# Designed miniproteins, single chains, continued (4), part 53

Each design is a single chain, and the fold is of that chain. pLDDT is the mean over its residues in the fold that is shown.

## One batch from the design tools (miniprotein)

Design m13800
Fold by ESMFold2-Fast:
Structure m13800 (fold): chain A 83 residues (1-83)
Amino acid sequence: AAKIAAALAEARAAIAEAKEAFRKYLRGEISKEEAIKKLEEARAKAEAALEEARKHGAPEEELFELEVDLGIIDIMLGVLNIE
């Protein structure tokens, strides 16, 4: 239970970091290169934390929601690679 909660919290925190980096880019606060780097780092952290949560038997509903959020990060990375 505690390990699942910690892994889910880490995954959610990493996803939040990715979304904030993308928002900062849209506001002109960081460069495109910095945004891509932050999104890639956050995606890797979120994926690792999601795998730890899965390994410890986290509920499928929680895992599915995080997988959807990872898909949103992939869309953000796709947007950053346009032009």
Scores: mean pLDDT 85

Design m13801
Fold by ESMFold2-Fast:
Structure m13801 (fold): chain A 90 residues (1-90)
Amino acid sequence: SEEARIKELEEEVKAVEEKIAASPPEEARKLRLELYYRAGEEAAKILGEPSEAQKAAYEKALAEAKENKEEELLAEMEAYKKGIEAAIKE
């Protein structure tokens, strides 16, 4: 079920977040961005390709993060988007 797969992903994310917390800042940032990329891949595997409306909403959120100069959030959101795109690529 979707619920079971989401729970497994949440447990894996928690384990990786613990490793990130134990890592030096440079390595922690790299691991965090890799985590968001993998989260995007797994989201696409569970939910399939985002609709055009969902893609438009995400692009709007990216633009807002960029306007607000939220550079870390923007980097995380871009990694997640790239993960989704990689998983749905033909």
Scores: mean pLDDT 80

Design m13802
Fold by ESMFold2-Fast:
Structure m13802 (fold): chain A 64 residues (1-64)
Amino acid sequence: MDAVKLAREAGRAAEAGDAEGARRLAEQMSKGSTPEELREAALELAREGDSAGAAAGWGAYQMR
């Protein structure tokens, strides 16, 4: 599963005001990714300046 791609999509959903969509994407990431993959995705998006995507990745990590 591409955790970085899903985190970017969740970030875009959150920016569009779709909190439910963002939460569902974070939940799918949590189920389909290892904690390390989720942490790496969050850090990568933070480095790119995608704060919403990074937040989605950390949210999914917290669900584990």
Scores: mean pLDDT 79

Design m13803
Fold by ESMFold2-Fast:
Structure m13803 (fold): chain A 110 residues (1-110)
Amino acid sequence: MSRAEKILEEFKKKLEEILNDESLSPVEKLKKITELLKETVEKVMNDKSLTKQEKIDLLLEIIEEVQKAASEIQEKNEVTEEVKKALLELQKVILEVLEKRQKLLDELQS
């Protein structure tokens, strides 16, 4: 298994643990997912063993898993104003990650 595959597998496992934690409210799950996303992105960006291409591909896969998780929370729960606010904060972080990914793409094409 590659370094990128190991990071993605660990991320998916932690994400599933948050989603399956019946003690957490939907808002608490979204906040934990947002923190996990931030921590994982920092780990990926600072990992010197990963190529720029591997970082680009891995960041997209991480975002896709996060979007899937957020959709599941919305489908299973009432979308209150607090849930909506937590989703907006998560969306803001996703956009920041997409901007970091775009910068890596620009560096490869230049």
Scores: mean pLDDT 89

Design m13804
Fold by ESMFold2-Fast:
Structure m13804 (fold): chain A 85 residues (1-85)
Amino acid sequence: TSAANEALAKKIIEIAKEYSRKAGTEVQMTVSALSPTRYEVVLEYMKDGKKHTVVVTLEVRDNEVVITEVKEDTPEDIARREALE
């Protein structure tokens, strides 16, 4: 529904705004649909000369948007994971 889409958009904007404020710089955001009700938001930003990635999983439940998981990876964690793929 349009209301569910508005709630999702608002939640994503709130997340982006919070991380932009914490990082003190621009945040790149990528949103991917994992299912009709589940979304992954990948936030990438530079801080202290290093690239930081935060992955937020969102779920839409009856016009409510909830954060089900938040994972912040270090550049070293990301590099290690990519090397194993």
Scores: mean pLDDT 75

Design m13805
Fold by ESMFold2-Fast:
Structure m13805 (fold): chain A 74 residues (1-74)
Amino acid sequence: MSPKDQLISQLNSAKSQVQSLYNQETDPVTKQNLSFMSQSIDYAIKLAEEHDRLDQAQGMLQTVQQYIDTVKQQ
């Protein structure tokens, strides 16, 4: 896979994880944060696909993944 295709694949994987956590979450603040993470992933995919801004998209993926890991530990 190209680095771009790999990054987009990772972003789609992160989105699936966020959706799963959102469906299981009962705290309204955490649900709202997960919704914002989903929106950030959609924007990161656009940055990678439409603008070839892989560095920015990668940074957004790292931020989202850190939040996913934090929620999973609760």
Scores: mean pLDDT 83

Design m13806
Fold by ESMFold2-Fast:
Structure m13806 (fold): chain A 91 residues (1-91)
Amino acid sequence: MISTAMSPEQQKEADEALMREVDKDGSGVVSEDELRAFLLKMLGEWDVSEEEFEARVKEAIAMFDKDGSGVLSLEELKEMLNELGRNPELF
């Protein structure tokens, strides 16, 4: 889909869709395991080892987990995905 800007309503729909894909139990936060599963599903064609991928997921959580809880909020997840979209080499 081609989009240059999102309205608050469009952003909310995107947020709900994102959380439905990542947070299957509806806890409102994203664990390391859920993030790993989501990234594997979205990226699919991973050219790195499983160990390398796990290390990158853990590092990404550490970088974007601003409160140090070991999980990502929806806001932190969106920030991470925005950075990944700009710089896919972050992973």
Scores: mean pLDDT 69

Design m13807
Fold by ESMFold2-Fast:
Structure m13807 (fold): chain A 95 residues (1-95)
Amino acid sequence: SLRELAEEIRRLVEEIYDLALNRAPQSEIDKKLEELERKTREFEKVSSPEQSSLARSAVLLAKNAAYFAVVNNNYGLARILYDAALELLDELLKS
């Protein structure tokens, strides 16, 4: 269902952020990012344009959160971006 896909996307966003904070190997982070991209594409195929845009925006924020944590060691900015991604996904899950 649309809701189940949104819940899977939210779970993957949380897993990716946890891997980034725990300084997991980049290969493990990349595998989860690929899974996130696949699930986001599945969501986009069955969602409205507005829901698709919101999910894609959340995913972009989540990818940037991981990047700033891992590459830039900017954990403050990473947390801001991560929290914003979760807020957008929580709005999707309320509908």
Scores: mean pLDDT 88

Design m13808
Fold by ESMFold2-Fast:
Structure m13808 (fold): chain A 91 residues (1-91)
Amino acid sequence: MKLTPEQFEADVLVALAEIILAVSKIAYENKKDSLTPEQVEKAEKLLKEIEGLVDEIRALAAQPNPDLERIRELYERVVEKNRELDKVLKA
């Protein structure tokens, strides 16, 4: 299979989003026992939202003509949700 420049960029954004999700899950598990019940609930909600965004990015990237504008938009949302999660884990 020959990658177009658009498919290559989509694949890179998928990989970066998956790395963010994996690192976020590890950070959460490492801090979970020291978090309040409210922080746990908020962190788990944010992780679920990030997982949903990563799944959507993956689905769009799998298309023969990936919508890069939409994939970039979703990736930015992953970054934003990850920053919110970091604040919850540090509070």
Scores: mean pLDDT 85

Design m13809
Fold by ESMFold2-Fast:
Structure m13809 (fold): chain A 100 residues (1-100)
Amino acid sequence: SFEEILDLAKEFLKAVEEGNFEEAEEILFKLAKKLGYDEEEFRELWEKLSEEDRKKLLEFMAKGLKEALKLAEQGDINKALEIIEETVELVYEAMKKLAK
């Protein structure tokens, strides 16, 4: 399902660009689930965050996914997936630290 992961990344960036942060959050949860994270745990950690921290993590996510999609457009699908996985992992670790 690498195509599904890339499609979710594109949908996420579109939602962020359009200012639809609620849709961007739902796409983030779907992307995390596709990458093997527990969706319920991910949502619970996200709900504990301040609005400011959520915005910062969405902006961080958008930067990582933009880089990944540029690599995918160049044909470097494996590196694109690695960047997506690393970006989501860093968001997950940040949520655990901030949700205290």
Scores: mean pLDDT 87

Design m13810
Fold by ESMFold2-Fast:
Structure m13810 (fold): chain A 87 residues (1-87)
Amino acid sequence: SKKEEMLKFAQELYNKLIDKANSIIDELKKQGKTMEEIKALRDKIRELFKQASEKINEMIEKGASKDDIEKLFNQTLEEIEKAAKEV
């Protein structure tokens, strides 16, 4: 079904976003950021993932395109990168 295809597509993008978030955190650790700063960033990333997940599920139910879903993932990545810059 179209919904099943969209869920699989979203899962692939989630996996890529998780890998990117982990890469950003590892880089900040190498830069000597504190455990407290890293924890705050992880908490922020978790919140951004929750918000993205809720929006993606709503978008899929409303028949959103792959382009619409990809745009939201790209926006979420930009928000993660912005949060990382503030550490």
Scores: mean pLDDT 87

Design m13811
Fold by ESMFold2-Fast:
Structure m13811 (fold): chain A 69 residues (1-69)
Amino acid sequence: MKTVGEILFEARARRGLSQREAAELAGLSTSTFSRLISDKLTPSPEQAEALIRALELSEEEREHVLAAA
């Protein structure tokens, strides 16, 4: 099963966004987004919701990210 970081990395790539662009869309710093992608940081529920919206995650990806928050 993919980690939260793997889901976020693939979703960003699928959307054609840079890490900076994805972070800005989610209202996060590039540093925070980088740490989330590398699984060094667990997203808060608020950050998870912002990432789901910014990266247009699927229903299954959304449930996985929210469960980890």
Scores: mean pLDDT 82

Design m13812
Fold by ESMFold2-Fast:
Structure m13812 (fold): chain A 88 residues (1-88)
Amino acid sequence: HMEEKLDEIEKKLDELSKVANPEQRELIDGLRNMVVALRKKGNYEKVLEALELMQEVVRDLLSRTPSELYRELMEIIRKLIELALEMQ
């Protein structure tokens, strides 16, 4: 169920936001916007493009500064990409 998966992701983003620095919070807020866009059945092509760009940014950050936060953000981005693809 898509709404249930999006609710789980949103809850996880809220948890990560509490321990995040300001730059990491910007990434988390970007991902929250992607969750909102998926809930509204918005432009999935634009959502996918944004998520793919965010994935490259987080991958680069993870390579420079390995952290659990960035690993969890990568997993969230992967799940959001899967959901966006399921929506065509």
Scores: mean pLDDT 84

Design m13813
Fold by ESMFold2-Fast:
Structure m13813 (fold): chain A 56 residues (1-56)
Amino acid sequence: SAADEFLAAVEAGDLAAALRAAARLSEQELHDVGTRSPAAARFVRQWAPLLFAPPL
């Protein structure tokens, strides 16, 4: 799933892969992944302006 891809990319430190996976997730899905991983929660907080931009 996109959530699993996002978590794996964040844990691997692959910023590009993490951003691509996060773009396929809703705000709630990103929050849910953050509750399972402190690294994912920090990533979402750091990149929130890009992650929560409205889809074009």
Scores: mean pLDDT 76

Design m13814
Fold by ESMFold2-Fast:
Structure m13814 (fold): chain A 84 residues (1-84)
Amino acid sequence: MEKELEETAKRVAREDAEKLIEELNLNLSEEAREAMIEVLYEFYLEAGKIIAEKKDVSSSEFEERAKQAVEEALKKALETDKKL
């Protein structure tokens, strides 16, 4: 069960990262892409646990954290790319 959650989070994170790279026409190194995916993966993994509990009152915080996670992932990728 946790393996399925991890696989789903990683797949969604990779899809979102690739979509952002294409839409923004970013020319990132493979390492920078992986850094972006890792940040998004951590967020989706945590979100999956929260959703499974159903009764958490963090809906508004979840939306704000989602936007911040995307921004953090983008910044992390750009910073990683600078060293390559």
Scores: mean pLDDT 73

Design m13815
Fold by ESMFold2-Fast:
Structure m13815 (fold): chain A 99 residues (1-99)
Amino acid sequence: ARFLEELVRRALLAAARGETLTLSEEERARAEELEREMLEILEREGLDAMLEWLRERGASEEFLALLRAAHERDVEAALAAIAAFTGLEEAMAAVRARG
């Protein structure tokens, strides 16, 4: 969903700047509800069904790639997807350099 995508983008951009993202109570509740719905689809129908559900609701291909990499625990793919999603290739290179 677009809300979750924007929230994750904000969190990654804040982290790249060395800042902590503060969520409102309403934003946190909405994120938790979306996570519950996504996990229900994931458990019942699998990863591809969950990603398609998000795509139908306006999720970008970059965000879908990030979620796939995270599920597969592929750190390199996750970092590449974060760089593409945020446009922060230089910030991601700095993260890799620090280990």
Scores: mean pLDDT 68

Design m13816
Fold by ESMFold2-Fast:
Structure m13816 (fold): chain A 83 residues (1-83)
Amino acid sequence: AAAQAARDAAARVREAALAGDDESVEIAKTTLKDIAESKGKPELGERIAELIDEMVAAAKAGDDAAAEEAAARLEAALTELLS
């Protein structure tokens, strides 16, 4: 299901961000932008990349509330992308 795939993708990006795995984060951003562009939704791809950056920044700052908000918005955007 698209919702489960979106949750799995969001969880993987969050794990990489918390681990400081910048390479995996950048690969995820590039892959998701490419998928969005292939579906004719480049604006959604840009928004997903922005939400990933917000989540990474919040995680590095120790702002759990901001990281949770960004992760929830990312999951919603990924659900739309993968639907």
Scores: mean pLDDT 80

Design m13817
Fold by ESMFold2-Fast:
Structure m13817 (fold): chain A 86 residues (1-86)
Amino acid sequence: SIEELKKELIELGYPLYKERNPKTTLENFEEIVDLVLEDPEKNAYLIPMIVDLSPEEIAELKKLSSEQLLEFLIERIRKEREEKEK
């Protein structure tokens, strides 16, 4: 479900987001996730705060459903965390 995917994104993504934005809060991260899901065309520019994406990738994300967008972000976060684990 979208709710389960969102929870997973927040749990996996918040440590990475906090590292990039040391003075942020969990509430701020949750707000950014909600903004992107509410209006991807308007708010996809916020995604680079979480993970590195090309302009072309951002344009493609705007075409995805909320579920697909969450799945994409979770996969990218997992990949970035794997790279940083050693």
Scores: mean pLDDT 80

Design m13818
Fold by ESMFold2-Fast:
Structure m13818 (fold): chain A 85 residues (1-85)
Amino acid sequence: HMDEFLEALAEALAEIGRELGHPDAVRNASLKFLEAYKKKSPKEGIEEGAKTLREEMVKAGVPQEKADEAAQRFRDRGLEALEKL
């Protein structure tokens, strides 16, 4: 179900936010994900959300390696949830 997909992504973002902080970065990534999800596709939403999460985390002062790990985690969790849809 679409709700399960969105819940899985919300859980991933919540976990990342708890580990790294920077709630504004997480929120901006979530909004970019939803925008691309609505305008293009779930897969493109995941890709745009992951890209924005990385960029916003780096901007917030998170080391590049940790920002890359967070973006990859979001992408992996999103793609796993999408496969079950």
Scores: mean pLDDT 82

Design m13819
Fold by ESMFold2-Fast:
Structure m13819 (fold): chain A 70 residues (1-70)
Amino acid sequence: MAEEYKRIAEKAEEAGNYSLAAGFYVMAAKLSDTEEAAELYERAAEAFEKAGNLKQAKKYQELADKLRAA
């Protein structure tokens, strides 16, 4: 469930595993409604940025922005 993936992502962030956290935030976003998905893609983008994956961070930030604009 989306809530389970969010909890795994949050624990991965606390452990400093930002790449794993980003992946689970993306999975949670795909199972969520548009408003929650936008927030989760933004969290995924932040996690990718902390992991040093700037291209993935930009991609998911753009997805979050598009969902908020719709």
Scores: mean pLDDT 83

Design m13820
Fold by ESMFold2-Fast:
Structure m13820 (fold): chain A 65 residues (1-65)
Amino acid sequence: SVDDQIAAINAQAQQQLDQAAAEHQAQLKKDNPQTLQGAIDAFAALADAIGAVYDAKLQQLAQVK
């Protein structure tokens, strides 16, 4: 069903975000104060990009229904 597909897409998006967050946290422990803001900004951009990809997938489901 469409609801099952939406649930699967949301689960995949959450898994990808959780993995990215864990890797980012590990890197923050190694960063010096001079590069820390750049790393934070880069992660925010990555999270936005992941969200946009999954929004596009949800829009495609609406078109095939």
Scores: mean pLDDT 71

Design m13821
Fold by ESMFold2-Fast:
Structure m13821 (fold): chain A 100 residues (1-100)
Amino acid sequence: SAVDRLLQMIRDLGLAIQEMQSLSDDQARQLAEQQLQQTLSVLQEIQAEYPDDEAVKQTLAFVQQVLAQLPSLSKDQQIEAMEQVAGELGGLATHLALKS
């Protein structure tokens, strides 16, 4: 389900955040970019299933904004941004679970 895919992405982001703490700035940025691109891909699949859902559109736009900002963020700011993405995905998972 869409909820299961979102919960898996939250788990993957949590693991990436943990790894980023011990990585160099360049390695942390590459890992963050990779994980956010995977998150974006999953959100695009969910948007195709829920094309008129405003919460899905808002979450997708937020992840795109974070991706665009990554090159200008410090490592600590990248970690905070990843934590914010995980929080938004959790809210979306709750929203979609209530529709199911």
Scores: mean pLDDT 89

Design m13822
Fold by ESMFold2-Fast:
Structure m13822 (fold): chain A 55 residues (1-55)
Amino acid sequence: SSVIRDVIMHDLKLSEEELEELQKLSKEEIANKLQTERGLSPRQAEATAETILSL
């Protein structure tokens, strides 16, 4: 558990299960999902995907 984890979950409205499923994907797949499902820009999606994988 980290503050970063809680912030990401809150900002993206992700459950713990959804976050864990994202962590099973590659950085590119996470970034693509965030762009399509959450409307993040490519730059924001890349940075957020990297953060999710580092949790």
Scores: mean pLDDT 82

Design m13823
Fold by ESMFold2-Fast:
Structure m13823 (fold): chain A 89 residues (1-89)
Amino acid sequence: REEVRRRALELYEEGLEVIKSRHPEVSDEEVEEMRKKVEEELAKLSEELLKAVAEALEAELTDPGEALRELGDEYAEKVAEAEKELLAK
C-alpha cells in the first residue's frame, strides 16, 4: 500500500535528517542520492516486506546517528537481507 511505502520513506528521511545534523560533512547531494535509491527499492517491494522494512527502520531510529550512518546505498543490502529472511521463514 502507498501508506506503508510513505511511512518507510518518512522513517528513512527522519534518519537522514538526524545523520545530517550529527554529520554536517555529508553533502546534500549524497543525501538526495540515498533517498532516490531507497524510493526506487521501496517501489518494488511487496506490502508485507515493506512493512517489515518500515519496522526495522523505526527500530534503528532508536540509535540514530551511528546506526543510520551506514544507511543509504547500504539500504539496498538491508532490504535484500530482510527479504531473504522473510522468504527463509
Scores: mean pLDDT 56

Design m13824
Fold by ESMFold2-Fast:
Formats: C-alpha cells, structure tokens, sequence
Structure m13824 (fold): chain A 71 residues (1-71)
C-alpha cells in the first residue's frame, strides 16, 4: 500500500465513518497484515466487514474504502 493510498483510506474512515485517527490507523494495519478478523471488528460497514470475513482480497477491500461515498 502506498502512502497516498493510506492517506486517502485514513481520511475516508475519519470523515465518512466517524472513526478516530487511531482507529483508522488500526484498520490500515489490519488491511496490510490481512488480519480479516480484526478488520471485520473495526469496519462499521456491514458489507466490508462480511467481505473481510469471507476472504475477499485486500486489494478489493482497499479499493472499496478509497472509492466509498458518504453514507
């Protein structure tokens, strides 16, 4: 994951999902480490939580967060 991608994911998690900076960094770490259980716990979006639990590739999960619109 590039620094630009990390920044965009962090901004979207904070602004669109109301996560703290610390929580957003935990989500990024879980994505990089492919910790699907932790990612499912931390993500407030049911579809992304289910995708993480079902073993969807991390690249797809990252792309979904980067392109996510406000709920």
Amino acid sequence: MTEEQKKKIKENLITLWGLSEEQAEEVIKAIEEEDREKLAELTPHPALSAAAKLGVPKEKIMKAIINMEPL
Scores: mean pLDDT 69

Design m13825
Fold by ESMFold2-Fast:
Structure m13825 (fold): chain A 90 residues (1-90)
Amino acid sequence: SELEALKASAEATGQAAADAARALNAESPSRLADFLQATAEALSVNPEASARVAEAGRAAAAQSGTPKADEALAAFGKTVAEAELELALE
C-alpha cells in the first residue's frame, strides 16, 4: 500500500543518513557534526521533527571516537526515518 511504500522510503532515507554519518566518522570525524546539523536543518519544515533529529545528531557527535559511536549513529538514522515519515504524512 501507499503507507507501506512511505515507511520503506523513510527507513531507506534514515539508513542512508546513518551510513553517510558512519563514513564521515571513520574518514573525517570533524565534519560529522556539520553533516548531522545539516540533516536536521533539512527537516526544519517540521520544527519538532527537526529538533529530535538535531538532538540525536548531537548525541552521535558526542560519542564520536567512543565505543558507543555506532549505537548513537544508528539511533540518529532511526530518528531521521521517523522524521521523514512524519513529513510524508503531512
Scores: mean pLDDT 84

Design m13826
Fold by ESMFold2-Fast:
Structure m13826 (fold): chain A 60 residues (1-60)
Amino acid sequence: AAERSAVANAILDETEARVKAGADPEQVIAEGAQRLVDEAGVSPETAEAMARKAVRDALA
């Protein structure tokens, strides 16, 4: 969500940019989710779902 946190949004923006640049979607999801857990305090399940959605939306 837009109101979440600036850190989470920055991580998701970077995740989208990486997959658009041709990075492997599975790796980008895993790395983005890990950063969301470590830096934004998001639960592992929510972080994985957010990263997966960002990658899917970027590839659509």
Scores: mean pLDDT 80

Design m13827
Fold by ESMFold2-Fast:
Structure m13827 (fold): chain A 102 residues (1-102)
Amino acid sequence: GLGALARQAARLVNRAVDIAKKYGLFDIAARLEKIAADLRALAASPAPDGARLLALLDEAIDLIDELIEELKKKNAPKSDILELEVIRGLLGIIRGVARLLL
């Protein structure tokens, strides 16, 4: 259900937080950390708001796109960039599944 999707999304966003912190991108990390906390709150709800889940997923995807561009500017290893691209793709799949449950 939506709570399980929110929980999985929070885990993916937290991994992006770790990568942002690794590269000293603390402003992006803080914004992603807030999204992860909001996703965890949705996952803990007995009736998760699907519209709020979609909004948080869109915010996370946009921030991860920004994080990918910052890593490219820093000439980060392709492995870290690819991990963020995979996270972005998985969040997109979660968004698609969440939309079907509405």
Scores: mean pLDDT 92

Design m13828
Fold by ESMFold2-Fast:
Structure m13828 (fold): chain A 91 residues (1-91)
Amino acid sequence: SMARLEELLERLREAAERLAELALEYSSNKDLSEEKRKEYEREYEELREEIVRLREEIPDPEAFREILEEVLEKYLPKAKEAYEKREKEEE
């Protein structure tokens, strides 16, 4: 069903964007508590597992790849900025 494919692709985009946001927040924060770190690790693993399941359920591997590339292109500049800011603070 086309409607089912659209639903799966939307879920993939949401999961991938949340995963990217969690990774960015986790990597840019030096003072994460043990509790916050474990919370991020749990959510990260849950989102990774969801993306793996969606890869198996989505019949169009090109559509899957395109969504992941779109999310990566959106978040890669933010990750670079966070990394550069972190390096400047480690003087």
Scores: mean pLDDT 78

Design m13829
Fold by ESMFold2-Fast:
Structure m13829 (fold): chain A 69 residues (1-69)
Amino acid sequence: SMMEELERRIAELGERIKALNDEIVAKQAQLKAETDPEKKKQIQAEIQALSDEVADLLDEAERLRRELE
């Protein structure tokens, strides 16, 4: 059913958000330990890109949850 499809999609988005947040936490730890300025800039850019992706996925999950109402 369409409702089952929406529920699976929301669950998939939740798993992706969790994985991305785990990557952000790992990269924040790497950033804290890093001493090379060029590598720090690279890690900061990667954290920002992951954070932006999480924000987009959260918005998508909220749109899908509203369709279930």
Scores: mean pLDDT 89

Design m13830
Fold by ESMFold2-Fast:
Structure m13830 (fold): chain A 113 residues (1-113)
Amino acid sequence: AKKEEEKKLSEAYAKLAKALSIIHIADINGLSNDELIEMLEDELGLDKEELKGLSRVEILRKIMEKLGFSEELIELVEKAVEQGKTAETAQLFAEAAKTVDEEKLLEELKKLV
């Protein structure tokens, strides 16, 4: 049903928004990847063994893949984060969690990169 699909997408967008906010906080505070992984485990219940030894970008990709996002969305988010726009990207996903408008999310992400 469309309502169940919208709920799952809303939850996925909200979880990614929180993950991006945690990554941004870790970057501002100069935290290691191991410290970031501990924060992601504590706040989001992510399995640290799956994230161990990955770079920041690889951790982000793994989270997005586990949440079921498209390759197009993953590539746009990676580009935005590599350009230092992690906080702005987190805000876009927080708004997407409220609206579940993937077309608008893609348009706004393309404007960021």
Scores: mean pLDDT 84

Design m13831
Fold by ESMFold2-Fast:
Structure m13831 (fold): chain A 97 residues (1-97)
Amino acid sequence: MAEAIAAGWRAFQSLSEKEKLLILTSVFNNADIDGSGTVSKHELRTLITSDPSEDPLKPVFLAALTLLPGKEISREDFINTVLSLTLDQAVAAYLAA
């Protein structure tokens, strides 16, 4: 399990800054159906886990959600948390989830 999150983290870090921002914005906007700029952790988690594909980025997004405080997440908090996520934080958060 730790190896899966590590592989996903490395795959995410191999993307350009533009690609990272595009992916993160797309993921958040798909959960933010009403365009309020905030979503619940449950809504984001459900969206990410509802896709049955073996996407190596899924564990990274789930780890970032675990690190975010409170129940409601802003787009800025989600994007900044994923972009600043260290390998150690990703592994620790994934194991805690």
Scores: mean pLDDT 74

Design m13832
Fold by ESMFold2-Fast:
Structure m13832 (fold): chain A 102 residues (1-102)
Amino acid sequence: ARVKVEDEALSELLNGGNIEDVAQKLKESIPEYSSISPEDVLFYVIRSYLFEFKPLPEHPKSKKLIELLRNDESLAKKLISTTDVEERIALIKELVEQVKQL
């Protein structure tokens, strides 16, 4: 259930959805994310795909994003070590643009 909602949210973002709107939808749909700030929740979704040994997303663009991050240890480390909210948002937007070009 949670994984399906997370996959749909990543797919919406990669198809041009607003990052704040997608984050708010995740917070409303997944109780564990309700107390996390909208700016951080999408970061936590991406992090969970990298470090919780869960299956790849089913949506093609979401799958490409997670595969790209799993194959780039340096980029994955940069994303997990970023604690500044504005830098997290910028990194997520950069990753979304990279996947849109693929």
Scores: mean pLDDT 74

Design m13833
Fold by ESMFold2-Fast:
Structure m13833 (fold): chain A 63 residues (1-63)
Amino acid sequence: MVSLLLVETEPGAAEAVGEALAKLPGVLHVEVGDTRVLVATTDAEAAAEAARKLPGVLSVREL
């Protein structure tokens, strides 16, 4: 099943967070905004855990 994650970031961190998450196994799509990253993934738990460890990440939510 494909899950959607919303990752909220500090200003200026979204691009680096999106690049890091796009390299994860099971990630199908990444959309980078100014202070947010939307991730489509087949492994929501692994993607959320990885996102929480990245600098500048404020919150991670499954949609």
Scores: mean pLDDT 83

